# Designed miniproteins, single chains, continued (2), part 69

Each design is a single chain, and the fold is of that chain. pLDDT is the mean over its residues in the fold that is shown.

## One batch from the design tools (miniprotein)

Design m6387
Fold by ESMFold2-Fast:
Structure m6387 (fold): chain A 86 residues (1-86)
Amino acid sequence: TYLQEAQRYGELAAKALEDAGKTDEAKKVLDYVQKGVDAAAQGDIQKAQEYVQKALEAAKSTGVKEAIEHLLKMADAIGKALLEKQ
């Protein structure tokens, strides 16, 4: 499902941050990813978008491009999941 794809991309983003030595930001991103996916699963568009934005801002603060790219793919997957829920 798109929610499973979103979770996977979010976990890849957190791993990229950990691999870059950004452990605190990796933990924040993983928390925001989980909350965003959970909100999307409930059809809460506003909360899902808020947590996606928070995850992206945390990753952008580190400059780790691979993490940012994974989070953009996560955002796309969350958007598709929300569209399927109408």
Scores: mean pLDDT 84

Design m6388
Fold by ESMFold2-Fast:
Structure m6388 (fold): chain A 65 residues (1-65)
Amino acid sequence: SEEAQREKLIALAREMKKKGEEIKELAEAVKRFSDAVIRGVEEGEEALKESLAEIAELGAELAAA
């Protein structure tokens, strides 16, 4: 019947919408991961700069002794 065909199409449309939401959530998770990697690299550069400054200070103290 035409009514049964309409119900089937509505069910398929609902399933496709649900799959679209799942894909969006996955894309957002990938974006968060990428942002975290960028932050980790930037934070690593700051930590390296701080370590180099500390080594320079200790070297200056040893030279003054």
Scores: mean pLDDT 75

Design m6389
Fold by ESMFold2-Fast:
Structure m6389 (fold): chain A 74 residues (1-74)
Amino acid sequence: SKSRVQLASKMVNLLLDRNPGLTQRKLAEELGVSQAYVSKIRNEELEEVPDEVFKRIVDLEVEEGIKLIVEAVK
């Protein structure tokens, strides 16, 4: 759905914005897709995001959120 593509785009952009050391290339490797595919997600150029890719994006967003909480309580 379009809403799913928009949500994926927001999550990917937030991951990259919050993590200066995380490049589009590294994110693509973690998602199991090409760097060009990550760029398409960021720009909402896809008609649909596959369930497997969407789940990996959500998993990374949750993992980074936990990491930020842990770093904040150091």
Scores: mean pLDDT 78

Design m6390
Fold by ESMFold2-Fast:
Structure m6390 (fold): chain A 90 residues (1-90)
Amino acid sequence: MTPEGNYTLRVLALDEDGRVVDQHESDVQKVKEGDTVTLQFTARRSGTVRLVIQALDENGEVKMTTELSEPVELRAGDVVTITGTLKDVG
């Protein structure tokens, strides 16, 4: 079980090959496993992607993640919102 603590939240956009094509980081937030988190970003490219939020500790290790979203078709310049529940990756 990942403890409550200070984590950097990062949203990743993955293409159909699982390649990271976009990412955005938040400021450090106090979160725990089971928390619902929401991040927004502006899409830089058009294409079909899946979105995920990761929680990184002070050492840059991924300790929690949301589930991958369903595939979403984006256009460059779209404001995208992702919401998910943080789950332990250990």
Scores: mean pLDDT 81

Design m6391
Fold by ESMFold2-Fast:
Structure m6391 (fold): chain A 65 residues (1-65)
Amino acid sequence: MVIDALRLVLRSNLSPEEAARLLAEFQRKVAEGANPIDVAREILSKVLSKKQVDAFIRSLEVLLS
């Protein structure tokens, strides 16, 4: 699931409190009708380089196909 992959990346790069806050934001936006991949890209762009974000999203797209 996108949320599980996002949780792992956020916990590896941020404090537990920051990771939990961003995961709550992700869940809220997805519940509001946003696309999970688009929200994950937006959140990760605040933490990782564009190259790392693009690689992560490509991996998710392959895994979800």
Scores: mean pLDDT 79

Design m6392
Fold by ESMFold2-Fast:
Structure m6392 (fold): chain A 111 residues (1-111)
Amino acid sequence: MEKFEELVKKLEEAAKLLNQALDGAIARSTDPAVRAQLEALKAFINEVVEEARKDLEEGKLTPEKLRRYAQAILFAALTAKRLAGDVMTPEEKALIDEAIRLAKEVIDEAS
């Protein structure tokens, strides 16, 4: 339980960093379609970490589920870089890279 709590907190921190980067990218995006995709990605990220927290609180979290949630956050971070990399600041790119690092750490530690 304690190890899972710490790993879910790492996913929540990754989501927080991604939300900060995405908010900046959304504000600078001039294409409404790209903005809508980034907003949908933000909603997806938040849903993933909410489900991970709920599974933890209900005693339903498994190493396999935790890895799947971490993989979802990792793919979301890579998608954000692909969709909005050209409009991101160096600081926002650093936030995404840290979120990628945290998600990979959770994947590796979930056993």
Scores: mean pLDDT 87

Design m6393
Fold by ESMFold2-Fast:
Structure m6393 (fold): chain A 72 residues (1-72)
Amino acid sequence: PPRPPLTPQQQKVVDALLDIAVKELGGLERSELTPEQLEALREFAVDIYENPPKSPEELLKRLKEKLDEILA
């Protein structure tokens, strides 16, 4: 079954992660992501919201690893 919709707080985390991916990790437009890739980023954002990283560097490292997994 489909997962429930994101809370407003979780949606803000998703939006922030997509903004970081577009600006810092090179050339990805939000519209270029598939629905499956967006769902994977949504799940990642929920995990980050529930288990916040200890530093911005850890966040960026985890985000890059997740994007590499999604784009593979």
Scores: mean pLDDT 68

Design m6394
Fold by ESMFold2-Fast:
Structure m6394 (fold): chain A 68 residues (1-68)
Amino acid sequence: MSKELVDYIKKHLPDLFSDEEAEELKKKSAEEVVEIAVKKVTERYGLAAGLAARRELSEVLEELKKKY
């Protein structure tokens, strides 16, 4: 789950995390990955972008939960 979520983030926001940061995120829970990504999007792109990222990543996480 965390791997697929991190891969999704790298595909749509390739500059948000380095490859090393992405590998470390894959070791965390999917819920922690969402929180870390939303925080970093908010810090880099603003509150509106962070809110949009939370909605989208939560939806992606729900779809991944259906797979497992």
Scores: mean pLDDT 81

Design m6395
Fold by ESMFold2-Fast:
Structure m6395 (fold): chain A 83 residues (1-83)
Amino acid sequence: SGEESAREAAKLIKEAALNGDTESVEIAKTTLVDIAEEKGKEDLGKKIAEAIDKLVEAAKKGDTEAAEKHAKELEETLKELIE
C-alpha cells in the first residue's frame, strides 16, 4: 500500500542518515523531489527535501529523538506524494 511504501522509504532514509550513508540519502532526496515535480507537486517536493535535510542534521548531531521526529514528518509527506 502507499502507507507501507511511505513508511518503508522513510525508515530506509533514516537508517542511511544514521549510518552516515550520505550518498544513498542524496540519491533518495533527488529521486523523491524529481517524482514530486513530475506530478506537479513542487511544494511537496520542497517539504520532502526539508524533512530529509532536518533528518540528516539530527543524525549528524546524534540527536536520535529529532531524527525520529523528522523521519515521521518525512513519512507523512511521502504519503501525500504517493496518494
Scores: mean pLDDT 84

Design m6396
Fold by ESMFold2-Fast:
Formats: structure tokens, sequence, C-alpha cells
Structure m6396 (fold): chain A 74 residues (1-74)
């Protein structure tokens, strides 16, 4: 995914065991990567990072907060 909106949609559609590919900025620190990995892991998701994109840590946090943990709706 390459935008905050695409990330939000991917998080809403994701199931445990799925891998989300994030096209992130080159300015992402190892600590930022660790935080993203751990937050996605809390949802049962894996992450793959691709660099040279536009997703920042802030974009990730906004998308993640907006979805409020994608839970299966009853």
Amino acid sequence: VNTEEELEAALKAAKPGDTITLTVTNDLTPGDEFMIHMRLHSLGLKVSFSYGGKITLLDFQKAFDAVGYPTPAP
C-alpha cells in the first residue's frame, strides 16, 4: 500500500496471518519499523517494508487509529 487511505482499507480487509506491504519513506527509523511491526503483530498481521514511498509513521498511526483494530464484525 502507498497511501494512508489504502493502508486503512487494507487494515479493514486484513485477516490474521495476512501480510501488509507498506511503501514507506526512506526516513523511517529502525524504532519506527519496530513500532509498526509490533502494532500489526497485535492484530495477527505480518508486515513487509518497501522503501521510497510516501507512508510515514504518522500516516500509519492515523490509519491504524481510524480502523480501531479491525475486528470481525458479528
Scores: mean pLDDT 71

Design m6397
Fold by ESMFold2-Fast:
Structure m6397 (fold): chain A 81 residues (1-81)
Amino acid sequence: SEALRLLREGLRLAERAGDSIGARTIRQAIRLVEEGASRLELEIQLGLVRIVLGLAKLLGESEEALRGYELAIEGLELALE
């Protein structure tokens, strides 16, 4: 699954960046996709990842942490297709 590949890559970047919030948020996204969660659950998780990315940008998080969120968003968007 390309969606899971992108999500797992995003998780790796979040873990490398020491972004515990990002790592936890992306792990939840992976679980929802693997379990075949409803469209609504995936849309809610996508919204949460976008909000956290916005806050991470505002707080000046590393480019590695920000890239982790961007890959997770791409993965969730693909899972919603």
Scores: mean pLDDT 90

Design m6398
Fold by ESMFold2-Fast:
Structure m6398 (fold): chain A 98 residues (1-98)
Amino acid sequence: SKEEEAKKLLEEGNEAIAAKDYEKAIEYYEKAAELAPESEIGGLALFNRGYAYFQLKKYEEAIESFKKAVEVFTKIGTESGLRLAKMAEELIKKAEEK
């Protein structure tokens, strides 16, 4: 399924983050979010994309990615998703201070 493909791309992105290859991580997360939009996997991909942009000091792109993650997680409405949305809002505030 597209969601299984997106999960694999999310995992590849996470491996790139561990290697501090933030630009490569962004590519994987963008593909994951495109394959599984408005899903928990897609929301996680957008959240992690925001983190990767933040590490690259691309704060405007980080804010955009976190805002999209908030929209996805709030639409899904799971307890885990809503907690991630709250974390994304806190990270948006930190990025806006830069």
Scores: mean pLDDT 89

Design m6399
Fold by ESMFold2-Fast:
Structure m6399 (fold): chain A 68 residues (1-68)
Amino acid sequence: DAGEAARRGALEEGGASEEAAERAGRLMKQDNTATGAGVAAALGVADYGGGSGEAARRAMQKADELAR
């Protein structure tokens, strides 16, 4: 599930809060963007969670791995 992969990527590697991670998962599901779990996780960390670009990049990698 791409939404769950995005949520877990943001939470586990991006250092995002549970709230920011849930927003990442909802972004993937609600906006129906074909960009994949990694982009949703990165946006959750950077835009919703206020995390660094480095943290967002790590969240992206983890979410893409989990989505496989």
Scores: mean pLDDT 67

Design m6400
Fold by ESMFold2-Fast:
Structure m6400 (fold): chain A 76 residues (1-76)
Amino acid sequence: MELPPLRPGDVLLASWEEDKKPTVKLYNPETGEVRTFEFESKEEARAAVERAAHPQDAIARLEFKGGELILVIAPF
């Protein structure tokens, strides 16, 4: 599965919970739009996130919410 091209200000929220289907949410704070993408494996989800956001162009942070580890990536 491919993620859509990221726009400046878009946020990727990825959930890597064990024994659960990995999900990535694409959030646009200007429009309030949230799109959810489900992946078959953590490896596929990680690869899609890494392709969509490069280290030079993204701010990544780790958050804990509701017992889940969440990776948040926002492009510059």
Scores: mean pLDDT 61

Design m6401
Fold by ESMFold2-Fast:
Structure m6401 (fold): chain A 87 residues (1-87)
Amino acid sequence: SSIDEKALKLIEEFEKKAKELKERADKVTTEEEFDEVVDEAEKLLIKFNGELRALESEGQLSQEIVDRAQKLVDEFVDYLAQKRAEL
């Protein structure tokens, strides 16, 4: 559907930004630098969740799209949690 196509574009944009933040997280060596990455990650997650909820209000997202979005969010959050534990 047209809504699923819009959601896929949002997912692709989220994945690209999440990848950039993961690469930054890999290079940080201090808690302070990591907190800057976390602040940007929180803003990205709020924006992404808001955009997906707006699409859901316009029509039905397929379960496959919802599952893909959730998996990417979970993997991103877990990655940052792992990196924090390694500091």
Scores: mean pLDDT 88

Design m6402
Fold by ESMFold2-Fast:
Structure m6402 (fold): chain A 86 residues (1-86)
Amino acid sequence: SPAQAAGEAGKQAAEDFAERLSVYPDAEKIREAAEKAHLEVLKIYQENPDLSVEELREKILEAGKTVEENDAAGAARVRQLSDAGL
């Protein structure tokens, strides 16, 4: 099925990304930070089902500022790797 094919492609992409990260000594911390960010985004969607795309984006950006204030070093590390194409 198309859904099954999409699921397998997503799994392969996640495995390839994990393999790329495995060369970094802080790979596990990077994955944890990415997972926490993903869960915060999901929480915003779950708590705000009636908001527009623009309003959801504003809430996500606001949550990102709070995360950066609480873990500036972690946020900077994620941004550095994102800017490097990871």
Scores: mean pLDDT 63

Design m6403
Fold by ESMFold2-Fast:
Structure m6403 (fold): chain A 101 residues (1-101)
Amino acid sequence: SELEERAYELIERAYRLAKEAFRKGNLEAVRLAIDAADEALRALRILKSPRILEAEIKLGMMRIMAGVLEVTKEDVPDEALTAEARRLLAEARRLLEEAER
């Protein structure tokens, strides 16, 4: 399914963005990437994707990244990363709406 491929690719994009945001100490962008991945994972569940486990592992790793930044009290602003993460979340929400139809 094209929609299943798009949902999984979005999780991979969220994971890459979260890794970059984590390296830069941008907690807001990591959290937004987690929200985007969670929405896309919900779409994968509706679509009964064979890649749900792989998606859950990526989301779990992103949550660990957020936890590390939270305990170290690191939150370095990066408006470009935050804006990219917000666009990715909006895309994920549209994709989930499409999967629910």
Scores: mean pLDDT 90

Design m6404
Fold by ESMFold2-Fast:
Structure m6404 (fold): chain A 65 residues (1-65)
Amino acid sequence: GSAYAEGSTREKGAGAAASVGAAAKEDGGRAIVQPDSGLGTGMSEEGARAAAEAAAKLGGTARYE
């Protein structure tokens, strides 16, 4: 699983993407939400949650699996 974000406008999208990117950076390069995943996932559920919440506050959509 992985986290990603999108916005309804360019500014919202940029903000949402920046939030997800920032969380991924904090998590060592990946914003991951699934603790049960292995390859390419599982670095930090907390980082992924923070990214999703930040994107939502910007009026964008953040999803993770």
Scores: mean pLDDT 45

Design m6405
Fold by ESMFold2-Fast:
Structure m6405 (fold): chain A 97 residues (1-97)
Amino acid sequence: MEALKEFGKFATKLMTHLEDLEAQNAVGMAAVGAIYEEEGNEERARRYGELAIEFARRSEDKEKVIEGIEELRKKAEELGLEKAAEYLEEIIERLRA
């Protein structure tokens, strides 16, 4: 479906606005995990989610990563990607815990 392609384009563009490579990796892994979650590949979604948290932990500004993932969540909601949006919200909650 068109929605997953638009989400992927948005994620790639969003990453170009991040200067810290660890933050770029965190947002990128969260986006890939969200796509796998929407497709029903829960094992890969979980693996990419753990990587997103690991990269976020190593980033210079964790709040910047949270902002990036929140933008991905909003885009997923706009596109009707409900599982992706819920997955991204769970990652945000884990990063704020």
Scores: mean pLDDT 87

Design m6406
Fold by ESMFold2-Fast:
Structure m6406 (fold): chain A 92 residues (1-92)
Amino acid sequence: MEPQPTWVEELGQDAIVIAVAGGPGTTASGSTLTPNGKRAEATVRITDDDVVTGSGTTEDPEYEIKTVVFRETDADGREVVSGGAQLLVKKP
């Protein structure tokens, strides 16, 4: 099992990764169960124009699906999208 990214640690132990896409032109889909045993499904897509789009649904009213965008600096000093994720997180 790979180490979780630091942004997952910042969100705390209640964050569950559903789908991760890496870089422009990629799409990822996933499903999981919430801690209450309810279904969650999500898709993340990164366009060739570095636009991150996320969609997802959960049956659990205590949880929501959030889109996280990973950015890095390229060799020219420009901020570019390196990836995106859909996370199941507990509502406050």
Scores: mean pLDDT 72

Design m6407
Fold by ESMFold2-Fast:
Parts: structure tokens; C-alpha cells; sequence
Structure m6407 (fold): chain A 80 residues (1-80)
């Protein structure tokens, strides 16, 4: 559901704001989460970028993420 993915986007943005540290290898996830934040007033774009971040984590960047961010991105894939 789009509401679930949007909620996950808000949690991920909050983790970044609170100082979650992303390794250089996780640049795609960080870039997509920044794009989601900048598009927060556009629900469809925020959802799209959050899904892209989750896909990047699943396809190789997952091990380079803080555990809290990784769990939220895994939940995002499961919500699809």
C-alpha cells in the first residue's frame, strides 16, 4: 500500500536527519532518500524514490547501511 511506503520514507528521512551514517558504497540509497525528501510534497515521487532506494539496498548496498535503515528498506520491498 502507498501509505505504508510513504510511512517508511518518513522513517528513513528521520534516520538520515538524526545522523545515520552511510558508507560511500551506499551512495545510491542516500541519493534516492534525499530525492524522496525533496519530493515529500509529491506522494508519488516520494514513493518512487523510496522504492528505488530499497531496490539499491537489495541489489548490493544493504550490507553498507545502518541496521535501522536496512530494516525499513526491507519492509518497503515486502510492502510491494
Amino acid sequence: MEEEILKNAEELIKLVEDGAEFAPEARKVRSYLNAAYNAKDNKEKAIEFTIKAAQAAREGEGPYLPEDARKVLERTIEAL
Scores: mean pLDDT 76

Design m6408
Fold by ESMFold2-Fast:
Structure m6408 (fold): chain A 83 residues (1-83)
Amino acid sequence: MSEEELKKRSEELATQLYNTKDPTERRQLARDGLTKMGDELGVPRETSDRIADHAVLLAQQGASPQHIATSITLGLRAAAASS
């Protein structure tokens, strides 16, 4: 996955999380999205799940899609660099 693709996919997922009000659906979207991106970047499931949980928390607190996307992008980038 390219850095540009990571940013785009993080922005798309962040927008979906921001617009999803059901807690169960939001958690499922975050876990599914972060698992797919994490697998492509070689990030362990435990780490991608942690990033997903944080993204869900930000969305629940009304954080902007940009803030959520930045959190996802930085989290995955840091995890990939540490692997």
Scores: mean pLDDT 85

Design m6409
Fold by ESMFold2-Fast:
Structure m6409 (fold): chain A 67 residues (1-67)
Amino acid sequence: SSIASENLKKVLEQLSKTPNVVSVGVLSKNTLLVRADVGGISLIEKLPYVESIEYAGSGWYKVTIKE
């Protein structure tokens, strides 16, 4: 489907298995909004196809996915 990139779908699958990740929202084809603690973010940083992570406030992070 055109709603999410293939890389974003792969990252979503990995996030469903990642401890300390509380919630995930899709903002665009290549952008997620993730609620996680620092431990969860450290694991997300190691995932393939993650380009950048930016703190968005209140435990939420903007995660940008490689195309």
Scores: mean pLDDT 81

Design m6410
Fold by ESMFold2-Fast:
Structure m6410 (fold): chain A 84 residues (1-84)
Amino acid sequence: MFYTEDKPTVSEEEVEKLKKEAEEHIKKAFEALDKGDLKEAQEHLDKAIEAVNKLEEAGAIREAVRLAALATGAAAMLSTAKKE
């Protein structure tokens, strides 16, 4: 059968794993923000975005968009906390 060389796809099990990973890092980013640890918040936010990008590549576009919105919220809070 023909198969495409488009963006790498992963199994449904790996999609669920990536979704959980993104949710966990988003949670930790918000916790770090609440604690005032902007550096840890940035680290977890970056990890969450990485997982979201992998979800998009896996074809889980709706989940990726939803999680990206949450990550964007954390990024906005981080930027506000860095107000100078």
Scores: mean pLDDT 76

Design m6411
Fold by ESMFold2-Fast:
Structure m6411 (fold): chain A 62 residues (1-62)
Amino acid sequence: ALSDQRNALADQLEKQFAKQPAVLQAAVDLKAGPLSEKGLNHLLEQYPQAADLLQQALELSK
């Protein structure tokens, strides 16, 4: 299910980016539902190291 995929991505973001508050907030928000495209694109610009997981979150938010 999409919710299971969002939860899995959120858990991975929390584990890998625990010291990046903006990415942690995105992980919390992702568990609650789809994220905004603008918000995810902003995070992609600021945290290119998280790009693979953030791009997957963007696909799940369409």
Scores: mean pLDDT 78

Design m6412
Fold by ESMFold2-Fast:
Formats: sequence, C-alpha cells, structure tokens
Structure m6412 (fold): chain A 97 residues (1-97)
Amino acid sequence: MSLGVRGAKARGASKEELERIALEEGELLKKAAEENIEKAKASKDPSKKAAYLSAAGLYVSILREEARAAEEAGLLEVAKRLREIAEELEKKIKEVE
C-alpha cells in the first residue's frame, strides 16, 4: 500500500479523512524541513550544512508529491496549501545557501 493520500484513497477513505491526512502529513513535513533548515543555519561545517539542506530539500519534494496526490483526489484547496508550504520552504533553503 502507498502511504499518504493515495494510500488512504485506495482504501476507500472519506474526503474529510483524506483532507485530515494530507494536512497532518503536510505539517509534519513542514516541521521536519524547518528543523533541518535551522540546523543548517547553525552549522559552521560546510558538509553538515549541505547535509541538512539536502534533507530539507527532500522534505520539500515529498510535500510536492503529497500536493499532487491531494489534487488527484480532488482536494484542490489542500493541494494549494501544501504547494504554498513547499514554496516558502524553498525560499528559506535558498536564503541559507
């Protein structure tokens, strides 16, 4: 079974449950990305900084995939919110590079 919105939809989850799952996963991914961005900002070691920014970038990529899954499920407003989170995180990553 796939995780997230696609997995829940395949199991027959309601629209309300799909929206809840997408928003909960979005908040967890946002928090994980922000924690890695803050660690990158605090790091004086170029290799550690690069590793934290790479991890943050991975969470942004997962957010974009979840936004696509939400859109495919008809959750257009949730998909828009997840894309907005991804765009703000990408800006923060560029500011730390």
Scores: mean pLDDT 83

Design m6413
Fold by ESMFold2-Fast:
Structure m6413 (fold): chain A 64 residues (1-64)
Amino acid sequence: STDIANVLKIETALASLPPGTRVDLEELARLTNVPLSVVQEAADRLVKAGRARIEDGVLTRLPP
């Protein structure tokens, strides 16, 4: 089942990173002990908000 609380937690953490920061989503899932699907959902929310880009499983924070 989708854990929206973990999605929001990861989204908030990713949103707090400086612009230009790159994050491997699989590594983030491993380090946070959160399913990759949850990390990917959080990352996708930031992409939809225009705050991040994802290429080859790596998220890049975009400037505001």
Scores: mean pLDDT 84

Design m6414
Fold by ESMFold2-Fast:
Structure m6414 (fold): chain A 112 residues (1-112)
Amino acid sequence: MKIHPLAIDLVKDLFGLNEKEAKDLIASTLEKDVTEEDLKELVTVEPADGGAALQVTKPLYEILKKLAPLIPNNKAKNEDSAVLDLLRSSKEEKKKIALEYLKQNPVKKTVE
């Protein structure tokens, strides 16, 4: 599995992870190569509460969707609201959720 360095740096910075943890999170959530082209694709995330929409890279959006169910007391009305709640959470909370996901979903072997 190939992961673009910019994707690793983005995940490290957002979640407060080290390089190994960031690589493991990307591998466990996406289970596919992350290219420079993937990082150019933006997803608009719109909250159900009428708050401000945010644009995120497609790989980051997919990671956040996988992590959103692990948010304590998640009462989000839709998937995009849950993604925004995670994005707006503290770096400490993001790290906790990411590490919990990795405990429940260890890195799978690449299909040969």
Scores: mean pLDDT 75

Design m6415
Fold by ESMFold2-Fast:
Structure m6415 (fold): chain A 80 residues (1-80)
Amino acid sequence: ALAELEELDREAQELGEKLREAVENKAPQSEIVKIFQQILDVARRAYELAKAANPDDAELQALLDQQLAAMEAKLAELEA
Protein backbone atom coordinates (compact mmCIF):
# COMPACT_ATOMS: atom_id res chain seq x y z
CA ALA A 1 0.00 0.00 0.00
CA LEU A 2 2.71 2.55 0.92
CA ALA A 3 4.79 1.66 -2.16
CA GLU A 4 1.66 1.93 -4.32
CA LEU A 5 0.89 5.40 -2.90
CA GLU A 6 4.48 6.51 -3.59
CA GLU A 7 4.17 5.27 -7.19
CA LEU A 8 0.83 7.08 -7.64
CA ASP A 9 2.33 10.29 -6.24
CA ARG A 10 5.21 10.06 -8.73
CA GLU A 11 2.78 9.43 -11.62
CA ALA A 12 0.66 12.42 -10.51
CA GLN A 13 3.71 14.71 -10.44
CA GLU A 14 4.87 13.55 -13.90
CA LEU A 15 1.38 14.00 -15.38
CA GLY A 16 1.04 17.43 -13.77
CA GLU A 17 4.30 18.48 -15.41
CA LYS A 18 3.13 17.13 -18.79
CA LEU A 19 -0.15 19.05 -18.43
CA ARG A 20 1.74 22.26 -17.59
CA GLU A 21 4.02 21.84 -20.64
CA ALA A 22 1.05 21.05 -22.92
CA VAL A 23 -0.79 24.20 -21.78
CA GLU A 24 2.35 26.37 -22.13
CA ASN A 25 3.02 25.00 -25.64
CA LYS A 26 -0.62 25.58 -26.73
CA ALA A 27 -1.15 21.86 -27.36
CA PRO A 28 -4.43 20.73 -28.99
CA GLN A 29 -7.41 20.39 -26.63
CA SER A 30 -7.50 16.63 -27.38
CA GLU A 31 -3.97 16.24 -25.94
CA ILE A 32 -4.88 18.26 -22.84
CA VAL A 33 -8.03 16.14 -22.35
CA LYS A 34 -5.99 12.93 -22.66
CA ILE A 35 -3.48 14.07 -20.02
CA PHE A 36 -6.32 15.19 -17.71
CA GLN A 37 -8.00 11.79 -18.09
CA GLN A 38 -4.74 10.15 -16.97
CA ILE A 39 -4.51 12.53 -13.98
CA LEU A 40 -8.11 11.68 -13.01
CA ASP A 41 -7.35 7.94 -13.21
CA VAL A 42 -4.34 8.34 -10.89
CA ALA A 43 -6.33 10.55 -8.48
CA ARG A 44 -9.20 8.05 -8.40
CA ARG A 45 -6.84 5.19 -7.47
CA ALA A 46 -5.08 7.29 -4.80
CA TYR A 47 -8.38 8.48 -3.31
CA GLU A 48 -9.79 4.94 -3.19
CA LEU A 49 -6.71 3.86 -1.21
CA ALA A 50 -7.02 6.87 1.14
CA LYS A 51 -10.74 6.18 1.72
CA ALA A 52 -10.06 2.48 2.41
CA ALA A 53 -7.34 3.44 4.93
CA ASN A 54 -9.71 5.88 6.70
CA PRO A 55 -13.17 4.23 6.67
CA ASP A 56 -14.36 6.01 9.85
CA ASP A 57 -13.31 9.50 8.68
CA ALA A 58 -16.60 10.73 7.22
CA GLU A 59 -15.20 14.23 6.57
CA LEU A 60 -12.28 12.85 4.52
CA GLN A 61 -14.61 10.47 2.64
CA ALA A 62 -16.92 13.36 1.68
CA LEU A 63 -14.01 15.65 0.73
CA LEU A 64 -12.43 13.04 -1.58
CA ASP A 65 -15.81 12.28 -3.19
CA GLN A 66 -16.33 16.02 -3.81
CA GLN A 67 -12.86 16.41 -5.32
CA LEU A 68 -13.38 13.46 -7.69
CA ALA A 69 -16.78 14.86 -8.75
CA ALA A 70 -15.20 18.28 -9.40
CA MET A 71 -12.43 16.72 -11.51
CA GLU A 72 -14.95 14.66 -13.50
CA ALA A 73 -17.01 17.83 -14.11
CA LYS A 74 -13.92 19.67 -15.38
CA LEU A 75 -13.09 16.76 -17.70
CA ALA A 76 -16.64 16.86 -19.11
CA GLU A 77 -16.27 20.63 -19.68
CA LEU A 78 -12.96 20.11 -21.53
CA GLU A 79 -14.56 17.39 -23.71
CA ALA A 80 -17.49 19.67 -24.66
Scores: mean pLDDT 81

Design m6416
Fold by ESMFold2-Fast:
Structure m6416 (fold): chain A 65 residues (1-65)
Amino acid sequence: MKKEVKVTVDPDASEEDKELVKLYGEQIRKLAEAGREEEMDQAINDFKEFLKKRGIKAKIEVKEV
């Protein structure tokens, strides 16, 4: 089944950080839709690393649909 990717970012984050989170989410979503699970997992790990380094409070969820 296709996977749905949902990204939630802290509303108090800067506009720059919100935009970067959105771009990461779109990249991961495209990989999920293409069925590239290994690349999607790597992108999710890169995203989590990015959030940690910038101190951004955000979450990513992947669900089967």
Scores: mean pLDDT 77

Design m6417
Fold by ESMFold2-Fast:
Structure m6417 (fold): chain A 110 residues (1-110)
Amino acid sequence: EEARRAAEEAARAARESGDAEKAARGALEAARGAIEAAKAGKTPKSASGAAAAGASAAGAVASYKYGLGPEDAARSAESAAGGAARAGEGSEEGGRAAAEGARRGAEAAR
């Protein structure tokens, strides 16, 4: 749930910026958030899920830069984050990490 809201916020921020450089910074910060979550050493599955979800959020932001609408970017990020969390059986930690990554991406894209 938080992952979807953060992804929507990231997509909206990227759209509002209208700036390729800001969108790229957003994607980079989302990826960094996911890496930090993985390095925190929760569990291998939880960390893997968080990294995948963060990467998906970064991808969504980047995709928006290339012409996807905010709704499609948000759905893509949420779907990937949810899938990763379920597969890793760490839905809570995975979702939180994805939300944190996407939120950082949204702020950087502003």
Scores: mean pLDDT 51

Design m6418
Fold by ESMFold2-Fast:
Structure m6418 (fold): chain A 75 residues (1-75)
Amino acid sequence: MSRLQRLLQRGRDHFNRGLDFMNQGDIDSAFDSFNRSIRDFQQVIDNGSGQMRQDAIRNMMDVGVQQLKIAIDSI
């Protein structure tokens, strides 16, 4: 539980860092940060249960929405 809580928090930190990079116009760094965020949330989904797994799934969906926005805006 403590390890998964740290992974969930690290995933959120990477997501927030990705948003900061988007705000700065650094799209490549934003994308890298979002990929790191997804990796951490995936570990929580694979190893967690209940509310923690649900929180990780929701957070992963939020990252996916931001990555999709980048992809659409680049067309």
Scores: mean pLDDT 84

Design m6419
Fold by ESMFold2-Fast:
Structure m6419 (fold): chain A 61 residues (1-61)
Amino acid sequence: TVEKAAEFALELRKEGYSDGAANLAGMMVLRGASEEQAREAAELVDKGKVEEALKYAREHS
């Protein structure tokens, strides 16, 4: 749901993830990805692996 995705994105921002990482992860959860898959994409963004993160998000949501 939109509320669950927004709450998850806010949680990641509170944990110290960047806005870009949190927003991508929230979108993945909204599209049906697990929170585990969404966290993996967020980690890739914050490691500077943006292209890999976007590919992972597309394959898992």
Scores: mean pLDDT 86

Design m6420
Fold by ESMFold2-Fast:
Structure m6420 (fold): chain A 74 residues (1-74)
Amino acid sequence: DEEIIRETREELRRYEARILEAIRAGDMERAQRLLDELVEWVEEKLSQMKTIEAQREIVALFREVMQRIEAELA
């Protein structure tokens, strides 16, 4: 689970960067597609977790990313 959490953190950072780039460029269609991909990807990663603690960690990381994206839209 530690390896999946590490990979999840790294991939979340990559998605965040791509989404923020799209928002700053005014490409809201691309930003929405990337957000949809991110949600589907996070759901898949959660299905791979064997402990509630690992699932909570991934949810917390995802929430932080979403808060930063929402702040950029405000």
Scores: mean pLDDT 83

Design m6421
Fold by ESMFold2-Fast:
Structure m6421 (fold): chain A 97 residues (1-97)
Amino acid sequence: DALERAEEALRRAEELLEKSELSEEAKRLARRAIELLREALELVRAGGSPLEVEILLGMAHIELGVLKVVEPDNPEVQELIELLEEAAAAIEEALRA
């Protein structure tokens, strides 16, 4: 369930990113966060290192923190951040199971 929620949140974030007219910097940051969260999700599915998953989640949170500053008034950026934070939370939940 948590892994399915992470997958769905990442899918929605990827779809929103493809449809959105964002600055190149916002797109770069969002793509990087998606890549990091995808890697974390695959590691959890494979039964990989919890430490490596936590490092990837930490790196994704850094990218999201920068994204929050780049376009704070863009509702599509806010929705992307919410989806990516949801994915990160679901990955963290799955890691604890």
Scores: mean pLDDT 86

